# Designs tried in a protein design run: designed miniproteins, single chains, continued (2). Part 70

Each design is a single chain, and the fold is of that chain. pLDDT is the mean over its residues in the fold that is shown.

## One batch from the design tools (miniprotein)

Design m6566
Fold by ESMFold2-Fast:
Structure m6566 (fold): chain A 104 residues (1-104)
Amino acid sequence: SAKEAAEEAVEAANRAGLAAVAAAGKAGAAAGAAAAVAAAGAAAGAVLAARGSKGGAENARLSGEGAARAAEAAAERGDGPAEAREAAAEAGREAAEAARRAAE
């Protein structure tokens, strides 16, 4: 159902946020904080999508893509553990995809 897809997107975004916080603790707050903020945005968008907002689904997609790009940028600079950054990027992409499905 759309509600279940949105809840799955929220959970995926939460995992991305936790991974970003872990990365920040090891290498520097700035890169991890950016990924966490983007993941939180994806979660908020997913909730809005569940309420029938197509704009919310689009915002969730863009936020998830932002989280993935932030994690990739952190990896390129050598900030934090690579595993945590990859987990954040993957969870962000999953959140964006689940939010798009919730809008259907």
Scores: mean pLDDT 59

Design m6567
Fold by ESMFold2-Fast:
Structure m6567 (fold): chain A 110 residues (1-110)
Amino acid sequence: SEAEKANEAAELMRKGLEALQKGDYDTAIEYFEKALEIAPESRKAAVYTNLGEVYLKKGDYEKALEAYRKAIEIDPDNPDAYRGLAEVYEKLGKTEEAEKWRKKADEIRS
């Protein structure tokens, strides 16, 4: 059932976020990847956004950009994914690109 898959994906997401908060990035990635396997398509944008955050925290900026771009492809109105892109561009020293994505996130949030 779609509802059962959504509930299982939500529980995996919760565990992934707990691992991320503890700095256990590899465990967080495992939970989020499991969530991607079972999540309904409509929920995958949130999973990709969280994968982007864990890769950003881990310092894997290339994988972070890939994950945030996947989130935006699924849900173009996701302000969290645009904020994530901005944070990655800040870490890469690309301040103008970071400002562009922050502005996009703020326009959606407003």
Scores: mean pLDDT 88

Design m6568
Fold by ESMFold2-Fast:
Structure m6568 (fold): chain A 77 residues (1-77)
Amino acid sequence: LLEEARRLAEEAREAWQKGNVEEARELADRAYELAKKANPELTAQLDGQIAAAEKLPDERLRVGSVIAYVEQALRAA
């Protein structure tokens, strides 16, 4: 779980940097689900951070913030 979540988060970051925001969103959502399973102690905090990110006015910023929070949760695992 943890290794797969990290791989998906890395792929999401790469897609986001290339400007493939839609692909980055799909990969980030998958990494998020695996991160929640790998690090259940941070689930409530991560859910709150993602909810706040979804309120940002720009889709690229929303997806980038989701990736950053997932990366942070995976580092804590």
Scores: mean pLDDT 79

Design m6569
Fold by ESMFold2-Fast:
Formats: C-alpha cells, structure tokens, sequence
Structure m6569 (fold): chain A 68 residues (1-68)
C-alpha cells in the first residue's frame, strides 16, 4: 500500500540520518516488515545493488522518485 511505502521510506530516511547509510540486510528486514509490493522491492533492491550493497541519501531520493 502507499501508506506502507511511505512508512518504509520514512524509516530508511531516519536510518540514513543516524548512520549515513543503510545496509542491504537492514533494508531487507524493513521490506519484510512493511510488506510493500514486488515492484517497490525490485526498485529498492536494484538501487542498493548499483551502490555496492548500501543505501545512501542519494539512493533513497532516486527510489522515492520512482515509487511516487
């Protein structure tokens, strides 16, 4: 759902603010927690793979533009 997508993106943003990045393991745990669509999971996984297994603020901004 769009509500679960928004909650996921918010949690990812908070982790980036706290730690500068989110690991693939942490992202996968959040994908399971919020039960987002397979399309959203694919977008997020591809961005992480492209960035060497981590999610940064720039990566999150790219994801947000694709899922909105």
Amino acid sequence: SKENEAKLLHELLLKIIENGKVTKKEVEELLEKYDVSEEVKKIIREEIEKNGGVLTKEGLEKIANKVS
Scores: mean pLDDT 85

Design m6570
Fold by ESMFold2-Fast:
Structure m6570 (fold): chain A 84 residues (1-84)
Amino acid sequence: MRDEKIEELLEELERAVREAEETMRVDEARRRIMEIVEEIDKLAPVLSKEQQERLGEISRRLAELERRAAEAEKAGKELEPAPP
């Protein structure tokens, strides 16, 4: 069912954003997210309200990550400490 596949793809998006939030690998996450969003668009041009809200939240989180990465770039500093 297309809705089931869309939910699976939304979970992958949420996972990618969460990983990026932890690692600050924003560029890699952006590429993955764009590919998954294109796949969702191919499966369903019209999303349910719940699916649209989830996608909107994912987009907001990605935008905030990109903003924080841009601020770090401008400041010449890292936003988060690197793991050992």
Scores: mean pLDDT 72

Design m6571
Fold by ESMFold2-Fast:
Structure m6571 (fold): chain A 63 residues (1-63)
Amino acid sequence: MAELARKIAEYFKNELGKKEVTPEEIVEIARKLGYSLEEAQRLAEEAKRRFGDKVTPEELAAL
């Protein structure tokens, strides 16, 4: 999980230039990076439980 979270945080920062991402966007980015839907949903659920509906790259990388 930590490696997936880090890769998504890097993509979010470098490719999208966004300050915040939603759990739905986490699923989309993880799927684009070649991860399974199950892994993507698990990460998105954990992020939502800890940080709510808006997550920064720094918060996501801490998972």
Scores: mean pLDDT 77

Design m6572
Fold by ESMFold2-Fast:
Structure m6572 (fold): chain A 59 residues (1-59)
Amino acid sequence: MEDHLRFLLAEVQAKLAEMESQSQEALAARRGVSKATVSQEIAGARAAIAALQAQLAAL
C-alpha cells in the first residue's frame, strides 16, 4: 500500500475513533463548539475514510 495514503487513513481512523468514544454533547462541550459541528466533523471523517479506502483498493 502507498505509505502516504496508509498514514492518512490511520490518522483519520484514529480521530474518528476518539470522537465516537465520547458522546457528541461531551465532545462539543470539551472543545467549546456546537453539537452540530461535532456531527459534521464525524460525517466528514467517515467520508474521508471511505474515499481513502477506495483509493487504496484501486491500487
Scores: mean pLDDT 77

Design m6573
Fold by ESMFold2-Fast:
Structure m6573 (fold): chain A 58 residues (1-58)
Amino acid sequence: SAAARAEAARLTAEGAAALRAGDYETAKRLFQEALSLDPENLAARYGLQEAERALAAA
C-alpha cells in the first residue's frame, strides 16, 4: 500500500541516520522493519547490507 511504502521510507531515512552515527545495530533493525513493509525498497536493502558488513567487521 502507499501508506506502507511511506512508512518504509521514513524507517529507511532513520536507518541511514543511524548508519551515519555509527549505530549499526539500530540501523540494521530499522532497515529490517522497512523491508518488512516494502521488500523492494532498494535504499533499505543496501543500507541493511552496509550495516551487516560493519557489524561483521567489528
Scores: mean pLDDT 89

Design m6574
Fold by ESMFold2-Fast:
Structure m6574 (fold): chain A 64 residues (1-64)
Amino acid sequence: MTLEVKAKGDEVTLLVAEKELRERFPHAEITREGNTLTITGDFSDEELEELKKILSNMGEVTEL
């Protein structure tokens, strides 16, 4: 099932998170617009836990 995750943060935090997410989930579609990062893809339960860990470094996760 395709999941869409949105996270908010400052520009520097989003840049760091985007790099880590691209390295960890190379098949996921990652889009940044302003202060919002959108990650779309098929995630396993294990990949979703890793995604949450990365996004927790940003302080806020809007939706899963």
Scores: mean pLDDT 72

Design m6576
Fold by ESMFold2-Fast:
Structure m6576 (fold): chain A 85 residues (1-85)
Amino acid sequence: SELEAELRRLAEELRRLGERIEEALAAGDAEAFLATLREAAEVLVRGAVLLAELRGEDVEAMRARAEALAAEDLAAAEAELAARA
């Protein structure tokens, strides 16, 4: 299905983002690390919304929860990096 193909594309995008996170960490590049985490958060939110659509769940509620969790995780990552600087 088109929706299944979209989920496979998102999974591939997440794999590539994981590689970039590893590269940024190896290089000690905090800005690249945070920028890639923000991209990964956007992909994860989109994936959560698509999964909610597949399951017949509340898409708006899932989007709100996924966005809130992504914001919390990004804030925690930024704080952790600042503490290590």
Scores: mean pLDDT 83

Design m6577
Fold by ESMFold2-Fast:
Structure m6577 (fold): chain A 74 residues (1-74)
Amino acid sequence: MEEVEKALKEAEEYKKLGEKALAAGDLDTALEYYNKAIEIARKVYEETGDKRALELEIEAAVKELEVAVRKVLA
């Protein structure tokens, strides 16, 4: 499970980077980081069924959608 732990840490770091970018008002950068977090977490969940990966995917996807909607409406 070394690859799983590494991938989950990577997804969580991208989610944190997205949160920092969003707090700074950088919607494009936030969207990019949240999308990377979703991609990694989704792959881990599809391969392993790990609930931590599903949780990260859902959390990042909700934030990505929020940022995308705000960007389109702006």
Scores: mean pLDDT 83

Design m6578
Fold by ESMFold2-Fast:
Structure m6578 (fold): chain A 71 residues (1-71)
Amino acid sequence: MREEVKELVRRAIEALRAGNWDEADELTQRVAELTGADPELVRSMVRAAVTAGIDPEKAAEAIAELLLHEA
């Protein structure tokens, strides 16, 4: 759900920042599977958050909201 997706995205951002590419890719793939989103889109969002230096918790909340399309 929203909290699960948010936690997975947060972990993916932290893994990518730590240079753990394998873990980041696995977490990104799981987010895509849970949300039905394109894995490449999820990967793009995670990379953008890391590159922009956005706080992982704030980035995860925004990405989860975008992927789940909750009004």
Scores: mean pLDDT 80

Design m6579
Fold by ESMFold2-Fast:
Structure m6579 (fold): chain A 66 residues (1-66)
Amino acid sequence: NEAQKKLNKLIGEILRLIGEIIELERERERAEAAGREEEVAEIDKKIEELEKKLEELLKELKELKV
């Protein structure tokens, strides 16, 4: 079942991106607590990039489901 394989791969990619975002948000909190504003700004850019990728995967998931 090719549709099931596509769904499983897509869910795996989504979960991986969510995990990366969560870890970056933890790093952001750590950098913010340390007063490292430059590091916070760099992490914010990385989070934004991953969030855009997550949105594209969620759109793809919606197309498979509905």
Scores: mean pLDDT 83

Design m6580
Fold by ESMFold2-Fast:
Structure m6580 (fold): chain A 69 residues (1-69)
Amino acid sequence: MREELDREVTLALAAIYNALGKILYDKGKYEEALKWFEKSRELAREAGDYAKPFLEEIEKQIEEVKKKL
């Protein structure tokens, strides 16, 4: 249960950071958006294979932000 809860909390935090990155991206704050997407990516990596589809989405967001810089 604890490890499962820790993974769920990590994924929830990753999702929050990803959402913040999207908000900053929409506001044209690309450097700030990139920082939050990178934090989200690191947390998704820690969650492992369970987060793989979400990690792939974050990687695509990072690529899009880098195109704007």
Scores: mean pLDDT 80

Design m6581
Fold by ESMFold2-Fast:
Structure m6581 (fold): chain A 97 residues (1-97)
Amino acid sequence: VSDEEIDEAIVDIGLALADFLARQGKYEEAAKVYEWLADKLPPDSPLRARAYSHAGDLYEKGGNKEKAKEMYNRAAEALSGVDPQLAEELKKKAESL
C-alpha cells in the first residue's frame, strides 16, 4: 500500500491535535479527532482499538455518555480477535455508563 507513510503521519498529527484539544478542555472535539482517526485505520490495525478507546474516554469526560459507550464497544469489537480480555473490560466499561 503506497499511502502507508502518509497514514502514519496523519496518525501522529491526529494524536497531537487530540491531546492539544483535550488540554484546552475541548474533550468532545478531541474525542471526534480520535474517532475520525480510528475510522480511517484498517480494521486489523492495533491502533484502531486504541483510538476508539481514547475517543470513549474523552466523550465520557465531555459528558457524552452515549458516544462514549459506542466508542468503547467499537474498541472491544476491534480487540475481540487480538485481546479478548481487554475487549471484555471495554464492554464492561460501556455497560457501566
Scores: mean pLDDT 78

Design m6582
Fold by ESMFold2-Fast:
Structure m6582 (fold): chain A 66 residues (1-66)
Amino acid sequence: YSEVERLVARAELERILRETGLSEEELRQVADGDLALARRLVERLGSDMTPEELIAGLRNLFDALA
């Protein structure tokens, strides 16, 4: 990933952390496929996103930050 992609991914992660009040560790659990936590997070965000879409999106974010 480019430096710009990493910066965008970091800014997006920080926005999600602020909006949800969750820790980065908890978001990593969602990325690892915790469907129960993903469902609660979708409800908290008020998003029309499915839990599976959220898991995929978070996986992509953490992948860009690796």
Scores: mean pLDDT 77

Design m6583
Fold by ESMFold2-Fast:
Structure m6583 (fold): chain A 70 residues (1-70)
Amino acid sequence: SKEDIIEEIQEKLLELYDLREEGKISQEEFDKIKKEIEEQVDKAIESDDEELLKEVLEKLKKIVEEVKKK
């Protein structure tokens, strides 16, 4: 469901926040990613676009995995 995808996006943003606290990503880069993700989620909710939510989640998952490797 859309609610499940949104929940997973929130969980991944929290994971990215923890990586920022660990120093693996800069505050500036974190803020930029969070803003972009939140804007895309808002657009997807307003347009009832579950496919866009899935694309946002997949993008965020890739970002988190790349940051973890640092």
Scores: mean pLDDT 85

Design m6584
Fold by ESMFold2-Fast:
Structure m6584 (fold): chain A 59 residues (1-59)
Amino acid sequence: SLLDEKYKKLTDSMLEELRKENPELAAKTEKEIAKAKSPEEALLIAYKAHNQLVKEKEA
């Protein structure tokens, strides 16, 4: 699963950014990722959390 490995790597990269910018959000996101049923789902969870960080500046 070459594609699955890429998804996992991207997810880990995004999660690393989340940990630096918002550790609390990162911890919550990690728990959701741990329960994901596929690497693709994990990536989408991480991506959603990353987008929430961006939207915070709009609040």
Scores: mean pLDDT 80

Design m6585
Fold by ESMFold2-Fast:
Structure m6585 (fold): chain A 58 residues (1-58)
Amino acid sequence: SMEEKEKQRKAASLYTAGSLIGIGGEVQGKLSSPEEGKRLEKEGEEERKRLEKEAEEL
């Protein structure tokens, strides 16, 4: 159905956004101080997992 196609597209977008956020956190973490870097990497990873879970709920 059209609704299923829209859900799949939205899920794909959420996975892509999550991946980009995770990568962004890693990059900024490496460019920041070691302590801030760990926080940024963890924050990015948690946000990625949150978005992946939202995609699974679709």
Scores: mean pLDDT 76

Design m6586
Fold by ESMFold2-Fast:
Structure m6586 (fold): chain A 75 residues (1-75)
Amino acid sequence: MSREELIERYLEARERAKKFIEDVKNNYSVEELEKLIKETEAELQARRAAGDDGVETYFLALVLSELKKLLEEKK
């Protein structure tokens, strides 16, 4: 993977995260959001434990951060 291809994948991951968070904001209850945060955090930790620190791990980290922010806003 070239540097340019890597940058493009990270930009795509950011767009994916934004769309996903907007969908969650409009369609998820507080209980569903809490469950999603727990599941996302577990997946992120599992990936990091396996030594995966690529674009998908970056995507999950962005999603987790934004989900926690949404939960704080809803409570």
Scores: mean pLDDT 80

Design m6587
Fold by ESMFold2-Fast:
Structure m6587 (fold): chain A 77 residues (1-77)
Amino acid sequence: AWLEGQRASLIEALEILREKHKDNPALVEALTRAIESLKAGDYDAAIEALRQALKINPGSVALEALLRGVENLKAQA
């Protein structure tokens, strides 16, 4: 229940962020990989995709928060 809820919230936040940046194909690709990885339960792949998103958009507080969220979710899984 809690892990499923946390994953769902992270996916929703990533989908909203992807929609806000739909004019940036590289960022959309990285965010899409993070979303798909989270849906598959592959937290390592999601973390790497979010690290790539941060390289594309450095200093993004939203991306840094989402990366921490996925790292915390992995620690509890």
Scores: mean pLDDT 83

Design m6588
Fold by ESMFold2-Fast:
Structure m6588 (fold): chain A 113 residues (1-113)
Amino acid sequence: GFTNEQKNLIQSILHKTNPNATEQDIEDIIGYFSALDTNNDGILSPEELKPLLDMFDSNNDGKLDKKDLKLLVKKVFKVELTDEQIEYLLSKTLLPNGEFDYVEFLKVLNEIL
């Protein structure tokens, strides 16, 4: 489950990108990642990433690429990042085994906004 620190990160991100964001918008984002993170470890395995990639009409190998991450940020947070910002996010959040550290993703996204 999400901690108060992680909830505050989502709130901070939304306030930078959408000042009209509600408590429900924060809970929807929490629910989205929680539904994918079936073991509650703060990391999305390649298998847990498949539903997210399917939602973006992306490849089914369970690996996030630059295009997938750009679409995720735009869909979930309503913000468009530069290619350089997306590459930086990927380098900090996509692990060598194809796992995605979404907790680190929230921290890094908040820092670059």
Scores: mean pLDDT 75

Design m6589
Fold by ESMFold2-Fast:
Structure m6589 (fold): chain A 67 residues (1-67)
Amino acid sequence: TAPERILAALNRLAELGDDAARAALSARAVAIYAANVDAAGALTPAGQAALDALADEAEAVVRQAEA
């Protein structure tokens, strides 16, 4: 899932010592949840799409950090 992909990327960035990228991606994930939950606490479709996009970006950031 997108949350699992994001968590894996955050863990990898921590291993690589890229604390700035890890913190930035973590803050973006929190912001998506804060802005994109309904009254029941479920992610909206827009929030789900934003998390999928963030997972793709997080994986790209890991790839850049490993280069």
Scores: mean pLDDT 82

Design m6590
Fold by ESMFold2-Fast:
Structure m6590 (fold): chain A 104 residues (1-104)
Amino acid sequence: ALAAIGRALAAAFRAGDKEAVFAQAEALLALVKENPELPADVLNAAAGGILAASSTFDAASGTTTYETENQKKAAELAWKAIHSDLPVEEKAKLVEEALAYHKA
């Protein structure tokens, strides 16, 4: 069920399990590809998980940091998917590309 994947993503994020967050985001993307009529919040949840798992806010410096250049690109693509006025199909491509950068 969609709700079960959403709960699994939230649980993985709380546990600090970045690989599980990316895996659940990929599962949500697959559901959106099968049914593009799903609410925008489904794809936004996938993109939000990728963004959160790919970036760290450092309160001491007031800056966002990334462990690798690929994680930075994944975060940028996920942020664009959330904050752009693109059609769902184009946003799904951005999320797919973000996942590809994580896997590289």
Scores: mean pLDDT 77

Design m6591
Fold by ESMFold2-Fast:
Structure m6591 (fold): chain A 91 residues (1-91)
Amino acid sequence: SLAESMGSAEELAERIIGTLEKAAKAKDPNERVSYLTAAYLELAAGVFAGVLTPETARRIIEHLKELAEKATDPVVKEGIERLRELVERLL
């Protein structure tokens, strides 16, 4: 496995959270969905590599909930909720 120690888990969490913050700041709904998709792929890679912990996944879920509450576009909100459901299944 290419998975590393606790340091790589923290780096992964910071990277995912940073991508979610970019999603929150994006003005274009398509750009928001793109960042949310990127965050999910980073998260899935971390799970398959054995790096992501349940605690880290819970923090990511909370950020997705915050983004969903701030979303005004119904399509973007649905996309965020679908990503949250997928993340919850990885726990």
Scores: mean pLDDT 71

Design m6592
Fold by ESMFold2-Fast:
Structure m6592 (fold): chain A 80 residues (1-80)
Amino acid sequence: MYKEVAELTRKAAEAAKQGKVDEAIRLLNEAMDLLSKDDSPEAGILMIQLAIAKNLLKQGKYDEAAELVERIADRLESLA
């Protein structure tokens, strides 16, 4: 699971850097749907961070969103 969530999160970061907001949000939603199946406190924290990243994208803060999403992906890869 974490490896799949990390992959989706990496793709979302790339979409965000390219200003592809709808694609980035779609990928983040897919990552959140997978992560919601994990009851761990760590998964809960990552879900909050992904929600913040989605909000940054909606505000047009693409660089801030991409940086946050990359940090989330790094953490997910460390858990895989």
Scores: mean pLDDT 83

Design m6593
Fold by ESMFold2-Fast:
Structure m6593 (fold): chain A 68 residues (1-68)
Amino acid sequence: MTKEQQEEIERLVEEAVKRNVLPGELREELRKKGFSDEEIEEAIKRYLELETEEGVKLLVEAVEKVTK
């Protein structure tokens, strides 16, 4: 994967998170843009990582509210 391909994938993943799209929609978009299965899998892993980070933030906020 080149630096430019990596930047494009990161941009598309960030856009997908902002739009609240499902992983299947992100896969479709990446296939349509001509990315390989390996590159698509990498993008999905990145998308899930960002979704997990957001989920952790919400969980921490909920715990802080209860303990306060």
Scores: mean pLDDT 72

Design m6594
Fold by ESMFold2-Fast:
Structure m6594 (fold): chain A 101 residues (1-101)
Amino acid sequence: GGERAAEEARAAGEAAEAAAEGEGAAGGAAGAAGGAGAAFGGEAAARKAGSERAAEAAREAGRAAQAAALAAGEGDRERAREGAEEARRAAEEAERAAREG
């Protein structure tokens, strides 16, 4: 029931990591922001399916990716890395929740 949430959370985490690594400041920040939007889409799908834990994890991944995008856009590499680490952790939780149904 939470498979889409896990996939979108993973994509958000990867985009946040790319933004934190400085691969084209504008492109990386935009990518992380887009990943966040997708993760929120995954949240909505998981909630509709009754997969509340996967939905919460996808929401956390999206918020962390947004934070990473904002920090990367500001040139704050430390905060961008912190956001990327939070997004990755949330993506791992979304995957775990999806495996449990």
Scores: mean pLDDT 79

Design m6595
Fold by ESMFold2-Fast:
Structure m6595 (fold): chain A 89 residues (1-89)
Amino acid sequence: EEIEKKVEELLAEVRRLVDEISRLANQPITPETLARIRELFERTKALIDEAEKLLSQNPELKKKYSRELTILYVAAALIYVGAEVDYWL
């Protein structure tokens, strides 16, 4: 299905962004690193919002993909918060 293919493309990009955020967060948090993590987290949220919008229109796809999407969002958010804390504390 065209919609399922688009959801899978969005999930693949979200997984890539979460991996990149994780790699950056495992380095010393400089102002440049923090700015990049913030940028990537905003991109991650935008893609998740797009995926959620598509899933809201397709109940069967929502049932299939919602758990993974939620887990990816929580993972990205926790890494982002951790980087902010490491930088300021």
Scores: mean pLDDT 87

Design m6597
Fold by ESMFold2-Fast:
Structure m6597 (fold): chain A 65 residues (1-65)
Amino acid sequence: MVELLRRKGDTIYGASEGIAEMAISVARYLGDEADLEKARELAEQARKKGEELRAELYAKAEELE
């Protein structure tokens, strides 16, 4: 159980990194000013949220110890 929570946190973090990279790639591909700005914001939010969720799951794992 504890190990599963930590693994899930790592997986979520990895997914948020992938989403952030995708948003940046899309921004470069689109070339539109508004879309570029939106993609940058989404990339930041995705990384931040993934980090927060990973930390939360790690804290949950510690509580279950």
Scores: mean pLDDT 73

Design m6598
Fold by ESMFold2-Fast:
Structure m6598 (fold): chain A 84 residues (1-84)
Amino acid sequence: EIELPSEEEIIDFLKNTDPEAAVERLVAALFSKDPAVQEYARRALILATKVVPKEVLRKHLEPLLTSPDPRVQEAAREVLAALD
């Protein structure tokens, strides 16, 4: 069974990590070939909209809207929509 970090563990990581570095790590995880890791990264980025500056999230996610990977493109659209 794949054990993914809890919401509280993700928030703790985001608060204890440099915001730009944290977003870069989660964006890298969106490119994972493991669907569970991709789903985790998407959920973690949505949680990041509550604690990370919107500018940092837009800077790293806007380029992904033109990604050739449909899953990465979809995840980027969903996270950016959560910033509204």
Scores: mean pLDDT 78

Design m6599
Fold by ESMFold2-Fast:
Structure m6599 (fold): chain A 108 residues (1-108)
Amino acid sequence: MLVPAEASSGVSPTRPMSANGNETLYVYGIATSDPAEREKVLEETLKNIEEAGKEMGVKEEYVEKLKELAKEAYEVGPVFVFSAGLSSNEEDNEKAVRDAEATVEALR
């Protein structure tokens, strides 16, 4: 059996309820210092943000902000780490942007 890859991207298989009582779809991406793995995980994460945003009816402004934050996470650290919870609720999506911003700042 192959050892688990250190790079991973996707959407959460579970959809927990947000603090506002709405089903939340989590988009994630993690990759180590390998540039090829980081680039691939970034591309997959950007695609997952767009598709999850479409599925959950997220406003374009939050989708674009999250894509920008994923690109910034790729640039600021030796390890790419991104996570965002998207829902049908605007406050949940605003929180997802704030949480992603905090993660990017923590990687600097």
Scores: mean pLDDT 74

Design m6600
Fold by ESMFold2-Fast:
Structure m6600 (fold): chain A 80 residues (1-80)
Amino acid sequence: MRREELERAAEYLEKAVEYLKKGDVEKAIRYLEEAARASTEPGVQEAARLAKEYAEKGDVETAEKIAKLTADSLRRTAAR
């Protein structure tokens, strides 16, 4: 079900945010890639890609913001 897919993607994005806050960019990127694999939604794919690009450039704050806002949006969509 699509709801289960969105919830899984949100969980991976939330873990990516956690690792970005800890400065573990490598683990954060892995979780962003897992989020992209968990959902085929274009919005999730694009958000994961952008967050990864910003994290790779060293703009951890922007990557964290993208991942967190996307995770929050997916949680709201999955719940209601």
Scores: mean pLDDT 82

Design m6601
Fold by ESMFold2-Fast:
Structure m6601 (fold): chain A 74 residues (1-74)
Amino acid sequence: SMEKELEEAERELRKETSDEEAVREALELLRRARELLAEAERARAAGREEEAERLVREALRLIAEARRIIEEAQ
C-alpha cells in the first residue's frame, strides 16, 4: 500500500541519514504525499476515480523524490 511506502521511507530516513537538512526536505515531501493521499481518498469517496488516481501518482512521485534525497545524503 502507499501508506506502507510512506512508512518505509520514514524508516529509512531514521536509519540511514544524519544530514538534518536532507531529513527536513524528505520529511516535507512525505508530509505533502500524505496530504495528497488523503485528498485521493476523498476524491474516491466522491466517485472521482480519475482524480484519485492522479493524486496517488503525484504522491508516489513525491515519495520517490524523498527516497532519492535520503540516498544522496548517505
Scores: mean pLDDT 80

